# Ledger of designs, part 80: designed miniproteins, single chains

Each design is a single chain, and the fold is of that chain. pLDDT is the mean over its residues in the fold that is shown.

## One batch from the design tools (miniprotein)

Design m2946
Fold by ESMFold2-Fast:
Structure m2946 (fold): chain A 74 residues (1-74)
Amino acid sequence: SSAKKEAVVLLQQLLQEDEELNKAVDAGLLVSMLQQGLVKDVDTLQNLTAEDLTKVKGMGQVKADKLLAAIAKH
């Protein structure tokens, strides 16, 4: 889906622009987010909550808050 590709590209851009965030959100967490349907389109990505992210194994509150802050500033 083109919508899913757009969401993945946006997420990858956010990670590349923030070295600390990129280090915190590794490839395993990205795969888990995709499996949970959290990156299916840009609207879904922009409407993520801390509760959605913390359900992902390995995604603690600190990492979730950092990712949400990056998405909100875009």
Scores: mean pLDDT 82

Design m2947
Fold by ESMFold2-Fast:
Parts: sequence; structure tokens; C-alpha cells
Structure m2947 (fold): chain A 99 residues (1-99)
Amino acid sequence: MSEKLQAALQFLEQETLQLKEELDAGVAPETAVHKFFGRLDAYMESLELSQEDRNQVLQEAVSQLKDLDVPPNTIATQIQSLNLFREKIGKEPLELPLL
């Protein structure tokens, strides 16, 4: 595993724990998941991850959100929202994993 991919996966683990704490504190899933994907995307961009590594991290993120009982529709909506923002700033969209 590359050092950048390993760093991204470790960041994902920390962000998933933060998301769980926010959900347990009563933050709306839509709001918590939106912030989660925003922070994850910003971190992956800062590492200059390859598209393959980004797709792997995103696949793992979706798996972890499902384990937290986040509704598939919430996950899909927030990734779509992030992709609309990315399109406006001239960046390529993130691939939506199978839900």
C-alpha cells in the first residue's frame, strides 16, 4: 500500500469515528455525512491521490457509512452534492460506489 493511500485510509478511520460521535449527539445524518465527505475530499486532494486510490478510499468510506446504518439515499445524495460542487470548480466527479 502506498504511504499516501495508507494516510488517506487512516484519515478515513478518524473521520468515521467523528461521524459516529456526531450521529450519536443527534446531528442530522444529511449534515454529518455532508461534512464527512467534504473533509475526506479535501484531504485526498491535499495528498494528490491518484484516481484509483481515491476510488478505493471512497469505496471504503461508503462501506463504513453502511456499517453505521447511514441510509443509502443519504450517502448517494451527499456524494451527488459534492460532485455538483466539484463540477463548479472544474474538478472531476467522484465515482458513486454500488449502494
Scores: mean pLDDT 80

Design m2948
Fold by ESMFold2-Fast:
Parts: sequence; structure tokens; C-alpha cells
Structure m2948 (fold): chain A 68 residues (1-68)
Amino acid sequence: AAAPTLKVIVAGLPASPALQEMLRLSFAAGEKEVRLAKKGTKVYTSGGIKILEDEEVLTPEARAALAA
């Protein structure tokens, strides 16, 4: 059975506009929350589950506030 997988976007893109565009596309795809992993975050996989050591959750409202 397929489990829902939340999109993980690695922070540290070379340009702020590129990050904003990626967030826009993610929210347009129906994602309510986007998780940003810090550059170098270690990802573990066990039993098909992805576990991140550190992640940040960004909402569409927070993204809009940052863009203002």
C-alpha cells in the first residue's frame, strides 16, 4: 500500500527567488505544508519511512509574509 509522502525541500538554494518559486509550485500542487530540511540534514530510511534529524515547516501564510 502507498503511504502519503510529504515533500521535503532542502534549504540552501542558491537564490531566494528560486526557493520562493519552488514553494509556490509545492503549494499549487495541493500541499498545505512544505518541510524544509537544512543543508546537510541526515536522512534515515527504515521500513519505508523517511526520518529527518531536523526540518522546518512553512505554511502558505508564512511564505506570503516573508514575500511582503
Scores: mean pLDDT 54

Design m2949
Fold by ESMFold2-Fast:
Structure m2949 (fold): chain A 65 residues (1-65)
Amino acid sequence: MERREFVLRGVIGLVAERDWGFRVGDRVVIEYEGDKATLRSERTGIEVEVSARTARSLEEAVAAE
């Protein structure tokens, strides 16, 4: 299991709020399991399952912001 953490900010935070019910300012944990990844808001406990590819793209977009 690979684990990553980041804080949602700016446009990426707004997209995550629209698509997954997260909030700008939420600390999000990504847990990679094979071809899947689980995104979890530490504040609310909301979990969404996405492809590992989608999670990698989100991680790269956050790092570029």
Scores: mean pLDDT 74

Design m2950
Fold by ESMFold2-Fast:
Structure m2950 (fold): chain A 82 residues (1-82)
Amino acid sequence: SLEEELEAMKETLEEAKKYDDDTAILIMKMVRKTVEQILKLAGVPKEEIEKLSKKLEEAVKNKDVEEAVKIVEEAIEIIKKK
């Protein structure tokens, strides 16, 4: 399910904490792209996807894996409320 795919993205971000900053940034960038595609497939409105994508971009810029995890948790809640 798309919810399970988002849970996998959350787990991928938690795993990123074990690696160096450059590798963690690469993982966060890949997760951002995947989350955008999952939300689009789930029929989430474009405006909401853009808000979450911008937050994930800021987390990547700040090397903030914990903030990225929180944003993916927001995405999971959006899908669950359907």
Scores: mean pLDDT 84

Design m2951
Fold by ESMFold2-Fast:
Structure m2951 (fold): chain A 73 residues (1-73)
Amino acid sequence: MEEAERLAREGEEAAAAGDYAHAGALYARANELAPSREWLERAAEAYRKALEAHPDSEGLRARLAEVEARLAA
């Protein structure tokens, strides 16, 4: 719980700095440690913003699809 909350906080800081790809990864890692729909939603939002800056990134598209699939389950 504590470690997951720390990762989520780091994700929020990364997003504030404009590093949305890193923010998405941190939120996704937080969800792996402590499942949370809120953190998955934040990861999806961060990856969507990262894709706005890097629309041709297949890696970012794949990570967004993975998070969206978990949200749909």
Scores: mean pLDDT 83

Design m2952
Fold by ESMFold2-Fast:
Structure m2952 (fold): chain A 55 residues (1-55)
Amino acid sequence: STIESFTEALINFVKKHGKGAPLENLKAMVRALARSAGLSEEEIEEIVRRVEEAY
């Protein structure tokens, strides 16, 4: 639930504000933030995939 809430907030941010930035920069930012939050590599890559879909 907490991970899903974090993911949803990040996806919504990308949808509203991300189009002004290159996708690769957004993916790098998402990976950095998710690692800082203590997520696993599997969880990080799932969030990155959803960011790509939202872009």
Scores: mean pLDDT 79

Design m2953
Fold by ESMFold2-Fast:
Structure m2953 (fold): chain A 72 residues (1-72)
Amino acid sequence: IESLRSILQSLVEKKDAEGIEYLAKALEAQGYTEAAELLRQAAEALRNGDVEKAKELVEEALKVLEEQLERE
């Protein structure tokens, strides 16, 4: 999770919406559909120049992923 957070934060800082979209696609392939959808929204926010919104959506996606990974 920490490594993924660092990667996503770096992509937001670089304004690399395509990189975020690529990770969303990978997560969707693994069944993490909700987190993938949040990352796609983050990529769209980044394309619109809303870096703060993109950061917020990335953190929300990471929280959703963490909760799913801790499910019993």
Scores: mean pLDDT 79

Design m2954
Fold by ESMFold2-Fast:
Structure m2954 (fold): chain A 88 residues (1-88)
Amino acid sequence: EKAKEYLRKGIEYYLQNDYEKAVEYFKKAIELDPNLAEAYLELGRVYYKLGKYDEAIEAFEKAIQLDPNLDEAKRFLERVKAEKAARQ
């Protein structure tokens, strides 16, 4: 499926530290499958790496909304909120 292929490509770019391409491919995955919770989880991870905490929070909240069993997204959400508070 094309959406999952784009998700995989985004993860590959993320592992190469090409965060711009990672975001591009995760957004393409979401465009094809707006209910793909894993794509929002991975998008949140990239935004967190980029220090874009508000965007990361929004992405993780969407991932949890689509799949409440995504414990990884819940753990990242708590971490991002703590990091944002500490940066004040």
Scores: mean pLDDT 87

Design m2955
Fold by ESMFold2-Fast:
Formats: structure tokens, C-alpha cells, sequence
Structure m2955 (fold): chain A 76 residues (1-76)
């Protein structure tokens, strides 16, 4: 798990083929930005919500203005 302060984000990246990532927000809220179907998509996650990011999908996780966000990222 990791913590992001308000407006902080992870670097944009993608995992190799066969490796998925699940992002779960433990506290606060976050935005997950993904490159899917030729476009950038933004998904808001609140505490307790999760999003699965498929292998090869470029993504970035960002905290909103509401302060500290605690996130768990698991790879499978």
C-alpha cells in the first residue's frame, strides 16, 4: 500500500502482458486515469472501491483536493 497527498499522483505506466493490477482506495478518494480504446478515461474511486487494470493498459493514480489518500495496489 501507499499514500498520496492532495494532488499527488503515481507515474504513468503499464504492466506487461499477463500481469493485471487491482487498485483499491482504503481512505479518501482517488482518480484512476487509463488509456483504453484509443482514449484517456478517468474513474473516480471512493474509500472501499476498487478498479482492475488489465495488462498493457497505461494508467496513473491521482489524489484529489480532499487531502491524503491511502491506496492498496496488488498485481496478479
Amino acid sequence: SFTLGGYESTPAHAHPDGVRERVTVLEGSAYVVTRRDGRWQVTRLRAGESLEIPAGVPHQVAAGPDGVVRIEATRE
Scores: mean pLDDT 73

Design m2956
Fold by ESMFold2-Fast:
Structure m2956 (fold): chain A 73 residues (1-73)
Amino acid sequence: SMAEGRKLLAEGEEAFRQKKFEEAAELYSRAADLLRNDPSLVTQALTHLAKAYEKLGKRELAREYAEKALALA
């Protein structure tokens, strides 16, 4: 649901703030899936997911999700 997607997005942001980047990536990925019907919210989730992958040193995944977010913006 959109409500659950927004909750996961907020939880992902909290995990990112705490430098729990693997947990943040998982939460953002799940949020993006639930928020797929809202281009603005899915763009936000994918942008944050790309930043989490960058922090994890997963440069190729970070670039992929950043490009997906830009395509939806």
Scores: mean pLDDT 88

Design m2957
Fold by ESMFold2-Fast:
Structure m2957 (fold): chain A 68 residues (1-68)
Amino acid sequence: MILSEEELEEEVTLSLALARYGIARSFGFSPEELIKLLEEEKKKAEERGAERTVEWLREEIKRIKEEM
């Protein structure tokens, strides 16, 4: 299997977003702080055209808001 440049860019974008989110959660960030972080990552993903990452981040933000 080979990843296209676009697929690799998507994978890297998602992996970085997940890593930052995971670290923030392990630090005990509040729901509001987590939403802010995810919104920043979503903006970066949108700028990169990482559509799958944007969708994941949008749904995670919604989930956190519903749990508040």
Scores: mean pLDDT 80

Design m2958
Fold by ESMFold2-Fast:
Structure m2958 (fold): chain A 56 residues (1-56)
Amino acid sequence: AALEAQAAALFKQAIELYKKAKTYRDNGDFEKADEYRKKADELLQQGMALLEQAPP
């Protein structure tokens, strides 16, 4: 099953969004930082859900 590969792709996207969120926060743009963090959290949850469907 390709679930692990799909989860890995989602985690990579989440990491990139967390990096963007950190950059906005460091620049004092807390609203954009929160927006990107929420998007990253959604992708992280989707990836974790896929891993739960793919038993080891």
Scores: mean pLDDT 81

Design m2959
Fold by ESMFold2-Fast:
Structure m2959 (fold): chain A 59 residues (1-59)
Amino acid sequence: MSREEIRRIVEEEVREAKRLVEEGKLTEEQGYSYALASAYLRSGASLEEVERLMREVLA
């Protein structure tokens, strides 16, 4: 999977998590964990790469 595809997955999961937090279904901490875990499982990338991209997307 390309870096661009991994970034898109991270962006999608971050958007989903933010929506769930706004709807009161998850806390902010749960939202971060949800996005991280979902992006990691979907992308097959290393946890380190997913965390790096999450920091970039959330900046």
Scores: mean pLDDT 83

Design m2960
Fold by ESMFold2-Fast:
Structure m2960 (fold): chain A 106 residues (1-106)
Amino acid sequence: MTYEELIKKFIEAVKNGDYETAKKYLAKLLNTKDLSLFTKESLEAAAKAAEEKLKDPNATVAEIVTAMAEAAAKADGLVFVRMTPDGNTEITMSPEQEAAIAAAER
């Protein structure tokens, strides 16, 4: 499946209210295995960002995925998400959020 097809299937899953399938598609797009990072709000924000970027015929897959990742991170209160030069995404949390997650795993 191409990244473009994966983005379109993700948007369709969100529109259909199939949030479990949408989480799987977004996880593949962001190259992550941690589905617990995605709320309904983050999935809807990512879908909206993807649709807005798809209106621009000059938007690259990297730009679309970066916009989706940033929108999802903002909805979930994450500080920063970016696409790395090799096409993977990197989620950067604040030191406070990172400490809170580490404390919850103890």
Scores: mean pLDDT 67

Design m2961
Fold by ESMFold2-Fast:
Structure m2961 (fold): chain A 96 residues (1-96)
Amino acid sequence: MKDNFVYTEEDTERLAEGFGELALREGLSPEEAERIRRATIEALELMEELRKKGILNKKEMLEEMEKRGKSTEVLLALAMVLGASPEELEAIRKKA
């Protein structure tokens, strides 16, 4: 994985909207879709904050989110954005 990546505000909004729309298409309620959208925004905002502090790699970002007590949904959203494997995503879900 590339250690250097940049997400613009437009990228953040686009990803959050995409995940929200996908959730609605998969039959989730509007409240659940909004929760997913919000978790995605939180994950991307935290990623940018950590990037500004010099934390650029996937493992350190996930560890920092866990230390901050972020929800499983936020951890999953970040892991998905960072290109985590299905096995890595399952490990995060099982830890909850």
Scores: mean pLDDT 70

Design m2962
Fold by ESMFold2-Fast:
Parts: sequence; C-alpha cells; structure tokens
Structure m2962 (fold): chain A 58 residues (1-58)
Amino acid sequence: SEDERIGKIIQEGVAAAPDEAARRRLLFAVGQAINDGKSVEEIEALARRLVEEARKAA
C-alpha cells in the first residue's frame, strides 16, 4: 500500500540522516508533503534530496 511505501521512505531517510536536526527536518518536510497530497514518488524524491543536502552540509 502507499502507506507502507511512505513508512519505508521515512525509515530509510531517518536512518540515512547524519544528525538529529536533519532527521527532524526530514520528518517535518515529509509530513507537510503528505498533508499537501504529494505522490509517493514526490515524497521519495523530497526525502532523498534532503538527505543528500544534509550529508553535503556535514
């Protein structure tokens, strides 16, 4: 289901995030995307981008 896919995206993003600030940013942004009715593909792309940006900043 879409909920299971979103759950996996969140788990993988949280695990890949370099610190707690990056994890909080990811969770907030993904939550907003879900509330805005974004597709699973858009949510996955957003999560990947935020992890990449956080890793470059670290």
Scores: mean pLDDT 84

Design m2963
Fold by ESMFold2-Fast:
Structure m2963 (fold): chain A 58 residues (1-58)
Amino acid sequence: KPLYTDEERQEIIEKLKKQGFSDEEAKKIADRILSSLLGVPDTKDMRDYVLNREIKKL
């Protein structure tokens, strides 16, 4: 089943790079976050909420 689009992944990578992560680290963290989002409603508001929560844990 599709987990996410390349556009969604890139958006998360850009957010993580803004937090000071390298491109390689951001890609690995983005993949982990997207895997954890698999059961979350696929709305922008909900994804933004979960993304911010996961970034705070880092």
Scores: mean pLDDT 68

Design m2964
Fold by ESMFold2-Fast:
Parts: C-alpha cells; structure tokens; sequence
Structure m2964 (fold): chain A 71 residues (1-71)
C-alpha cells in the first residue's frame, strides 16, 4: 500500500471511530517507508493525536518528523 493509500485508509478509520486502526496504520507507515514518507506519516500521527487532545505526544511526533527530514 502506498503512503497516499495508508493516509486515506487511516482517515477513513478515524472518521468511522476506529482510532486504534488509524493509529496502527500511521505507526507502521512511520517505520517502513522512505525518510520523506516516514516524516509525512509522523506528521499525520501528530495531527491525529492533536485531534484526540494529546498535545504533548503530537509535539514530540512533529519534532521526530522534522529530525528525519534534516537527515
């Protein structure tokens, strides 16, 4: 599955109330793609945690994604 497909499926899962599946899909993408793809997955995870009210984890994930892009 491409990153775009993972992001779309994670969004569908979240909208359906399946938060666990959405998080699982994005976590896997954050570990298995290119540096750019992993960073994008981390940013998507951060956005999802922010929507859940976990601002501390969202900030940590955004920082991790930025670090990946810095090489």
Amino acid sequence: MSLEEVLREARRAFQAGDVERALELLREAAETGSLEERARALFALAQLYEALGDLERAERLRREGLELLAE
Scores: mean pLDDT 83

Design m2965
Fold by ESMFold2-Fast:
Structure m2965 (fold): chain A 71 residues (1-71)
Amino acid sequence: LEARARALEERYRELEEQARLLYNQYQAGVDTGVDANKNAVDQLRDEYDRLREEAERLRREAEALRRELLA
């Protein structure tokens, strides 16, 4: 269980990093204000939201496993 919790925590951190990079791209697209392919900016936001949701699920699963280890 410890190894599984660590694996989930590692993947959570990886997804958080990917989401951070996508958020930076999204912000850059919003900030430029060019025709900016609103669709491209919307796609970056959707991808960011998806990664955040997946990361949150992994975080909760890792926390649950950590609590089991303490019980």
Scores: mean pLDDT 71

Design m2966
Fold by ESMFold2-Fast:
Structure m2966 (fold): chain A 55 residues (1-55)
Amino acid sequence: MERARELVEEGERAEAAGNRKEAARKYLEAAALYSEAGRLDEAAEAGRRAVELAA
């Protein structure tokens, strides 16, 4: 889970810097890792943030 959390933190930093596309990519990667680990709530939240930034 360390890697998924790192990706969320990187996404948050990219989002704060205004790099919406990079933030979305980081959140999507985190969502995939959370989903593989069975952490569905964290996966859904990361995926939601990614979709909002990518749309």
Scores: mean pLDDT 82

Design m2967
Fold by ESMFold2-Fast:
Formats: sequence, C-alpha cells, structure tokens
Structure m2967 (fold): chain A 80 residues (1-80)
Amino acid sequence: SLEEKENAILGHVQRKVQELLALADELGIPREEKIRLVQEFVRDVWEIFDKNKDKSLEEQLKAVDELFEKHRERIRELAA
C-alpha cells in the first residue's frame, strides 16, 4: 500500500539521520552545527520525496541514499 511504502521510506530516512548524527559526533562537530546539517538533509529528503511520490519504493530509497552520500561527503569536508 501507499502507507506501507511511505512508512518504509520514513524508517530508512530515520536510519540515515542517525548515521549522519553519529558521523558528526565522531568528527567533533558542535551540537548547533550538527542539528543544522541534519535539518538540511531532512529538507532535501522532503523535496525529493515530493518530486518522486509516483516512483517505485526502490527508486525513492535510491534517491534518499544518493542525498545521504552528498550530505555525508559535505560533512566530512566541513570537518577537514
């Protein structure tokens, strides 16, 4: 169902948020900056989700993963 698909995506996003938080903590990023970086990822996820509502679950999860990698790379660059 659509609801099951949305719940699967939300669960995946929640796991990716936890991974970004853990990365930021490992890199010693301050709490306020860490919150901002996660909020930016979540905003991008909602934007891409609205654009891909009619796509398959696999395509939507892939889009989230691609955003996650971009934000992860940016966080690593900011901590350099």
Scores: mean pLDDT 83

Design m2968
Fold by ESMFold2-Fast:
Structure m2968 (fold): chain A 89 residues (1-89)
Amino acid sequence: MKEKAEKYIEDARRSIEIARQHLAEMRALEAKEPLTPEDRRRLVVHYAVAGIEIAAADYYISLAEKYLGKTTPEVEELRAEVDRLRAEL
């Protein structure tokens, strides 16, 4: 069970990193003002990918917790990070 939980924690961390990258690119685009039509299209794509990856991370965290049979400090920290990223959307 622990090895499966570790795999899902790794999957969650990867999704979190991808979401962070897309949120950072959104922030950089927003700072350009005024936005071109192409910048607006890129924002929509980055927003969509960030949202998908945040949802994926949440799912992987839930699977990791299920295989651990309990909430660990690492799982709590990952959930807090997902909540922070979701608030930035």
Scores: mean pLDDT 86

Design m2969
Fold by ESMFold2-Fast:
Structure m2969 (fold): chain A 72 residues (1-72)
Amino acid sequence: MLEKMKEELKELVREAAEYLRSQGEEISEEEVEQAIENAVGMLEKLAEEKGEEEAVKKARELIEEERALLAA
């Protein structure tokens, strides 16, 4: 499940970047890759600190919230 959450975070970050670019924001590919690295790193740290199950649950909640905002 952790690997699946990492892939979903990568997709979410890229979707958010595409959305912002469509609104006229200048988001570079380096900024996107850095954001992905930061998000994945935080998820891995959460899994080490609180366990994989808790980290996956938290990540899922955040992904759902962000997807809802992008859909609005």
Scores: mean pLDDT 77

Design m2970
Fold by ESMFold2-Fast:
Structure m2970 (fold): chain A 97 residues (1-97)
Amino acid sequence: GDEEAEKLIEEAEELVREAERLVREARRAREQGRDEEARRLSREAIELAKKAIELAMEALKVAEDLKLILRAIGVAIAAIGVAFEAALVGGLPLSEA
């Protein structure tokens, strides 16, 4: 139901925020020539983004309220964006995003 959907969305939103933080740290690491650290942080960000997408998709299965459905879709889109940005920053193949 909607209460379960809201909890899944909140967890997914927290994972997206953490993934965005890791992408910012990866970008700083790359700017400083720490390419291995940038790659590691980018992989971590991609894994968090993938988990956020999974939680958002689970929320879509149980959400009945249109506002929660739209919020879950928004989180999934944001997570996809973060995963692609992380792949680019980390110099990772698109297959890892």
Scores: mean pLDDT 88

Design m2971
Fold by ESMFold2-Fast:
Structure m2971 (fold): chain A 67 residues (1-67)
Amino acid sequence: SAEDYYNKGLELYRQGKYEEAAKEFEKAIELDPNYAKAWRNLGLVLLELGKSAEAGKAFEKAEELDP
């Protein structure tokens, strides 16, 4: 489920595995494009990867879905 991918992403993020965490959050979003928490955490992990522009877009999407 989208929640299973999201939870896997959170675990990888806590381990500092940012590239792997991003992929799991992306899978959650593929299953549920309205999953605001997945968009927000994708933004956070993209910031850790130095992808500030991409992170900004993810945060904007999260804010649109759950302000």
Scores: mean pLDDT 88

Design m2972
Fold by ESMFold2-Fast:
Parts: C-alpha cells; structure tokens; sequence
Structure m2972 (fold): chain A 88 residues (1-88)
C-alpha cells in the first residue's frame, strides 16, 4: 500500500540523516517491496550504494529511478557524480 511504502521511505530518510546508511538502505528496500515503482526509493538506494563505494549497483538503481521519473534532478546529479568517479 502506498502509505506503508511512504512510511518505510521516511524511516530510510531518518536513518540517512543519522548517518546510518545500512539501516537507511534496509528501509528503502522495504519501501520498494510495497511499491516497486517508488522512484524516489530507487534514487536514495542508488545514493546509498554510491556512498558505500558500490558504484555499479549505484548506477543500476539510479537508472531505474530515472526510467520511472526522468525529471528527477537528484537522481540525474547522483548518476553524473558516479559516472565522473568512474571516468565516464
């Protein structure tokens, strides 16, 4: 249900603000289990993988976010940053 997916997404944002990226990632994944089209959860999961140095996973999740919402400027910026780190 959308409201439950949003609740998990908000828990992910809370843990991200606390620097607990592992818990943030867990809650973003829970949001996606309830709403597989939740583009913002794909974006934030991609950013978490980027911060963990898992750049290939970061690209995969950010591309999924942009496929669902091509105008997500945060996802566009994060994808540019990951590609720049990889020399692409």
Amino acid sequence: MKAEAEAYFNQGLKYMSQGDFEKAREYYKKALELDPNFSQAYRNLGIMYMLLGEYQKAIEYLEKALKLDPNDKDAQEALRNVRKVLGL
Scores: mean pLDDT 86

Design m2973
Fold by ESMFold2-Fast:
Structure m2973 (fold): chain A 82 residues (1-82)
Amino acid sequence: MDLGTMTLEEAETLQKTLSNIDYVAFVDENDIIVRNLRPAGDSSIVPYSNTVGKNVNDVLKEFEELKKTLLGTPNLYIIRLK
């Protein structure tokens, strides 16, 4: 789900309001991930380390495949940083 464009501070504040199993991808204007994906809650089952510098569309494809193995239905939210 695309949450639009906002500052890093606004994005970090919004991330804290998401459900305990959801993830957020922070991207630049070229859809490049600028911060490693972090769960809003405890989702240690799925490692998203080493995502900085990757195109978010490639990570989204990987995430959808990984979601098929998860007990919950976590969402990946995309926030574009200005």
Scores: mean pLDDT 66

Design m2974
Fold by ESMFold2-Fast:
Order: structure tokens, then sequence, then C-alpha cells
Structure m2974 (fold): chain A 61 residues (1-61)
């Protein structure tokens, strides 16, 4: 169904964003980025993931 395809696309996007969070955490732990930059970028990724989860919830009922 169209709904199933939309949910699978949203899951794919969420998984990619989680991968970006893991990469960002690794870079922060290596001292490659500041704490301020880490917090700002992580907050932005959290907001994007939350928005996609809300979209997925709306599609599944």
Amino acid sequence: SATRQQILRLIGRILRLIGEQLDLELRYRKGEISEEEYQARMAALDAEIAALLAEMDALSG
C-alpha cells in the first residue's frame, strides 16, 4: 500500500539521521568539534527525528 511505502521511506530517513548522530558523537569524543557545536547539531538531528516519528505515527493511526 501507499501508506506502507511512506512508512518504509520514513524509517529509512530516521535510520540515516541516527547514523549521523553516531558519527557526530564519535567526532565530538575525538575532539574534532566543540561542545557548543555538538549540542547544536545533536539538537537539530533530534528535532528532525522527532518530526519524522510524528509523521509516521500520523500515517499508522
Scores: mean pLDDT 87

Design m2975
Fold by ESMFold2-Fast:
Structure m2975 (fold): chain A 67 residues (1-67)
Amino acid sequence: SDAVIARAQAAIAADPDSAAAWYALGQAYFEQGRYEEAIAAYERALELDPDFALARHNLALARKRLE
C-alpha cells in the first residue's frame, strides 16, 4: 500500500544511511509489482550494507521478474 511506501520513505528521511529502511522500501515496491523501483531501493541497501543477504536475494528475484 502507499502507506507502507510512505512509512519507509519517512524512515529514510530520518536516517538516509539505514540499509534496513532502504530494504523496507524495496520490499514495499516489490509487493506492488514495481520491480524497477524495488531494484533501485535494494541496490541502495546493498551500497550501505554489502553483507545484507536478504537484500541480495530479493534484488535477484526483482531482476528475474523483469526478464
Scores: mean pLDDT 88

Design m2976
Fold by ESMFold2-Fast:
Structure m2976 (fold): chain A 68 residues (1-68)
Amino acid sequence: SSALERFRESVERFFRQLVEDLRARGFSDEQILEVLERAAAQLATHMSPEQRAVLEEVLRRVRAEIRA
């Protein structure tokens, strides 16, 4: 749906910005991945199952990009 598409784009922008900010601060790839996992766990707490699925898919893509 259009609402889930906007949610996906918002979550992608949030995590991409977070990675850029952490890299600018000199965080290692391993430290960035730990921060992402903690942030995702906190965000997931009140999400619907559909929103959690989007969050997990975005996280998989972002983790792959960091390790590439």
Scores: mean pLDDT 86

Design m2977
Fold by ESMFold2-Fast:
Structure m2977 (fold): chain A 73 residues (1-73)
Amino acid sequence: MEKEKELNEDIKEAIDYFISEMRKLGDEEGVEEAKSFLKDKNIAIDITVYYYRLNQDVSKINRIIKLAEEIKK
């Protein structure tokens, strides 16, 4: 199955959340910064792990780390 597609979906959820939160705060620089995270897979993965860490979702964190390691090649 498409492991990269699953990881990209998790990353999109996390980044979309941060973009939305920064927009609510009126932080235009923060919105641009959050968009830039998608340009580097390692940064995107780190931010995604941080997002699920905030929600204490250990299962999701473990899934993301496993998918990231598998895709690293």
Scores: mean pLDDT 72

Design m2978
Fold by ESMFold2-Fast:
Structure m2978 (fold): chain A 65 residues (1-65)
Amino acid sequence: GEEKREKILKKILEILENAPKDASEEEKLEKVRKELEKLGVHQESIDSILELSPEELLKKAKALT
């Protein structure tokens, strides 16, 4: 439900805010993918989330948390 979604968004926020500034977009998205997989998020949901760029994901996570 909503609580699980908020936890996922907070995790995305944490990863993207703490990512090295020189990290590539692909490297940032790969870290998000791996951490969401560890949380047991279904692959289809991960793929949907990662349709956004790291910048858009960061904006969305900040807006929804």
Scores: mean pLDDT 76

Design m2979
Fold by ESMFold2-Fast:
Structure m2979 (fold): chain A 56 residues (1-56)
Amino acid sequence: DEIAREGARAARAHRAGDLAEAAEEFRRLAQAYDDAGRADEAEPVREWADSLASKA
């Protein structure tokens, strides 16, 4: 499951404190939600990724 895989990557990067990598992985997670037709779930994930990137 692409969503589960990308979610695990994003969570690992975030726990490691690598905000730049976490932001990139959360963007991939948002795209996986979009590809699955779950745009309403992709939107908040994308905003979260942008927030992390601004702190990196």
Scores: mean pLDDT 81

Design m2980
Fold by ESMFold2-Fast:
Structure m2980 (fold): chain A 67 residues (1-67)
Amino acid sequence: DEVREQAEKLAEEAKKNPEKAPEIMRTLAQGMRDGSDEEAGAYTRAAGRVAEAYFEHQKKKLEELAS
């Protein structure tokens, strides 16, 4: 399942470098548009994980700036 493996790799990259999350989300969104319904499901799940990693990172930055 190459699509699922690719989506998982993208989610792992976002966890390692949350600043890349916007770029990774663009790649996942493109996959959702170009892929089948099954492929779109895999990309949607990965997008959720990428969004979580990004918001956790942004929350930490905002907490430091707002304090």
Scores: mean pLDDT 77

Design m2981
Fold by ESMFold2-Fast:
Structure m2981 (fold): chain A 58 residues (1-58)
Amino acid sequence: GVEEARRHLAEAARAFSKGDYDTALEHLDRAIEAAKDDPELRQAAENFKRTVEEQKAA
């Protein structure tokens, strides 16, 4: 649910700040799944995932 998605987004942000892109991406995938019923939260998670993927590829 929404609470689970927010928790995963927080963990993704923490991993991203440490340069742990693989852990960030794992949490973002779980956040996207948990946010199925919240289109705005799902979109935020998808946008963050795109940013992490771009940084990992750089």
Scores: mean pLDDT 86

Design m2982
Fold by ESMFold2-Fast:
Structure m2982 (fold): chain A 66 residues (1-66)
Amino acid sequence: SLEEEARRLAERAGISVETARAILEGAITLLRAGFSEEEVVAYLVRNAGLSRELAEEVVRIARELL
């Protein structure tokens, strides 16, 4: 579930569950809008301040939740 994945991401990234949920929802929205996985990774690194490794994990999770 989105809630479970948000909790796991929050723990791994050292951020709040609310922030992790917003990041995951944003990634899902961009993927649904037709952006590529690499474009979403680049966006998260630049705009959310995530490491590339975490951004790739976020996109993988978002893909599974589609």
Scores: mean pLDDT 88

Design m2983
Fold by ESMFold2-Fast:
Structure m2983 (fold): chain A 78 residues (1-78)
Amino acid sequence: MEELLKNIERANERALEEAEEIRANGDRELHERRLLELMAEAYAGKDTRDWPREELIELVKKLAEELGEEPPASLLAL
């Protein structure tokens, strides 16, 4: 659990920085995509940047369910 917490902390920091950049560029789809990628990295340690959107969504939902967490709000828009 310690490794998972550290990964989540780092993913949150990256998400804040990258979300600000993407939001400034006005790319909502990239913003949502990047949040999912960061959550997949935090929860499973996987680089999902080249994954199809549907596979990434399935992975994040599965990981959130296993951890008893809510999926990121970005999934509600997909």
Scores: mean pLDDT 64

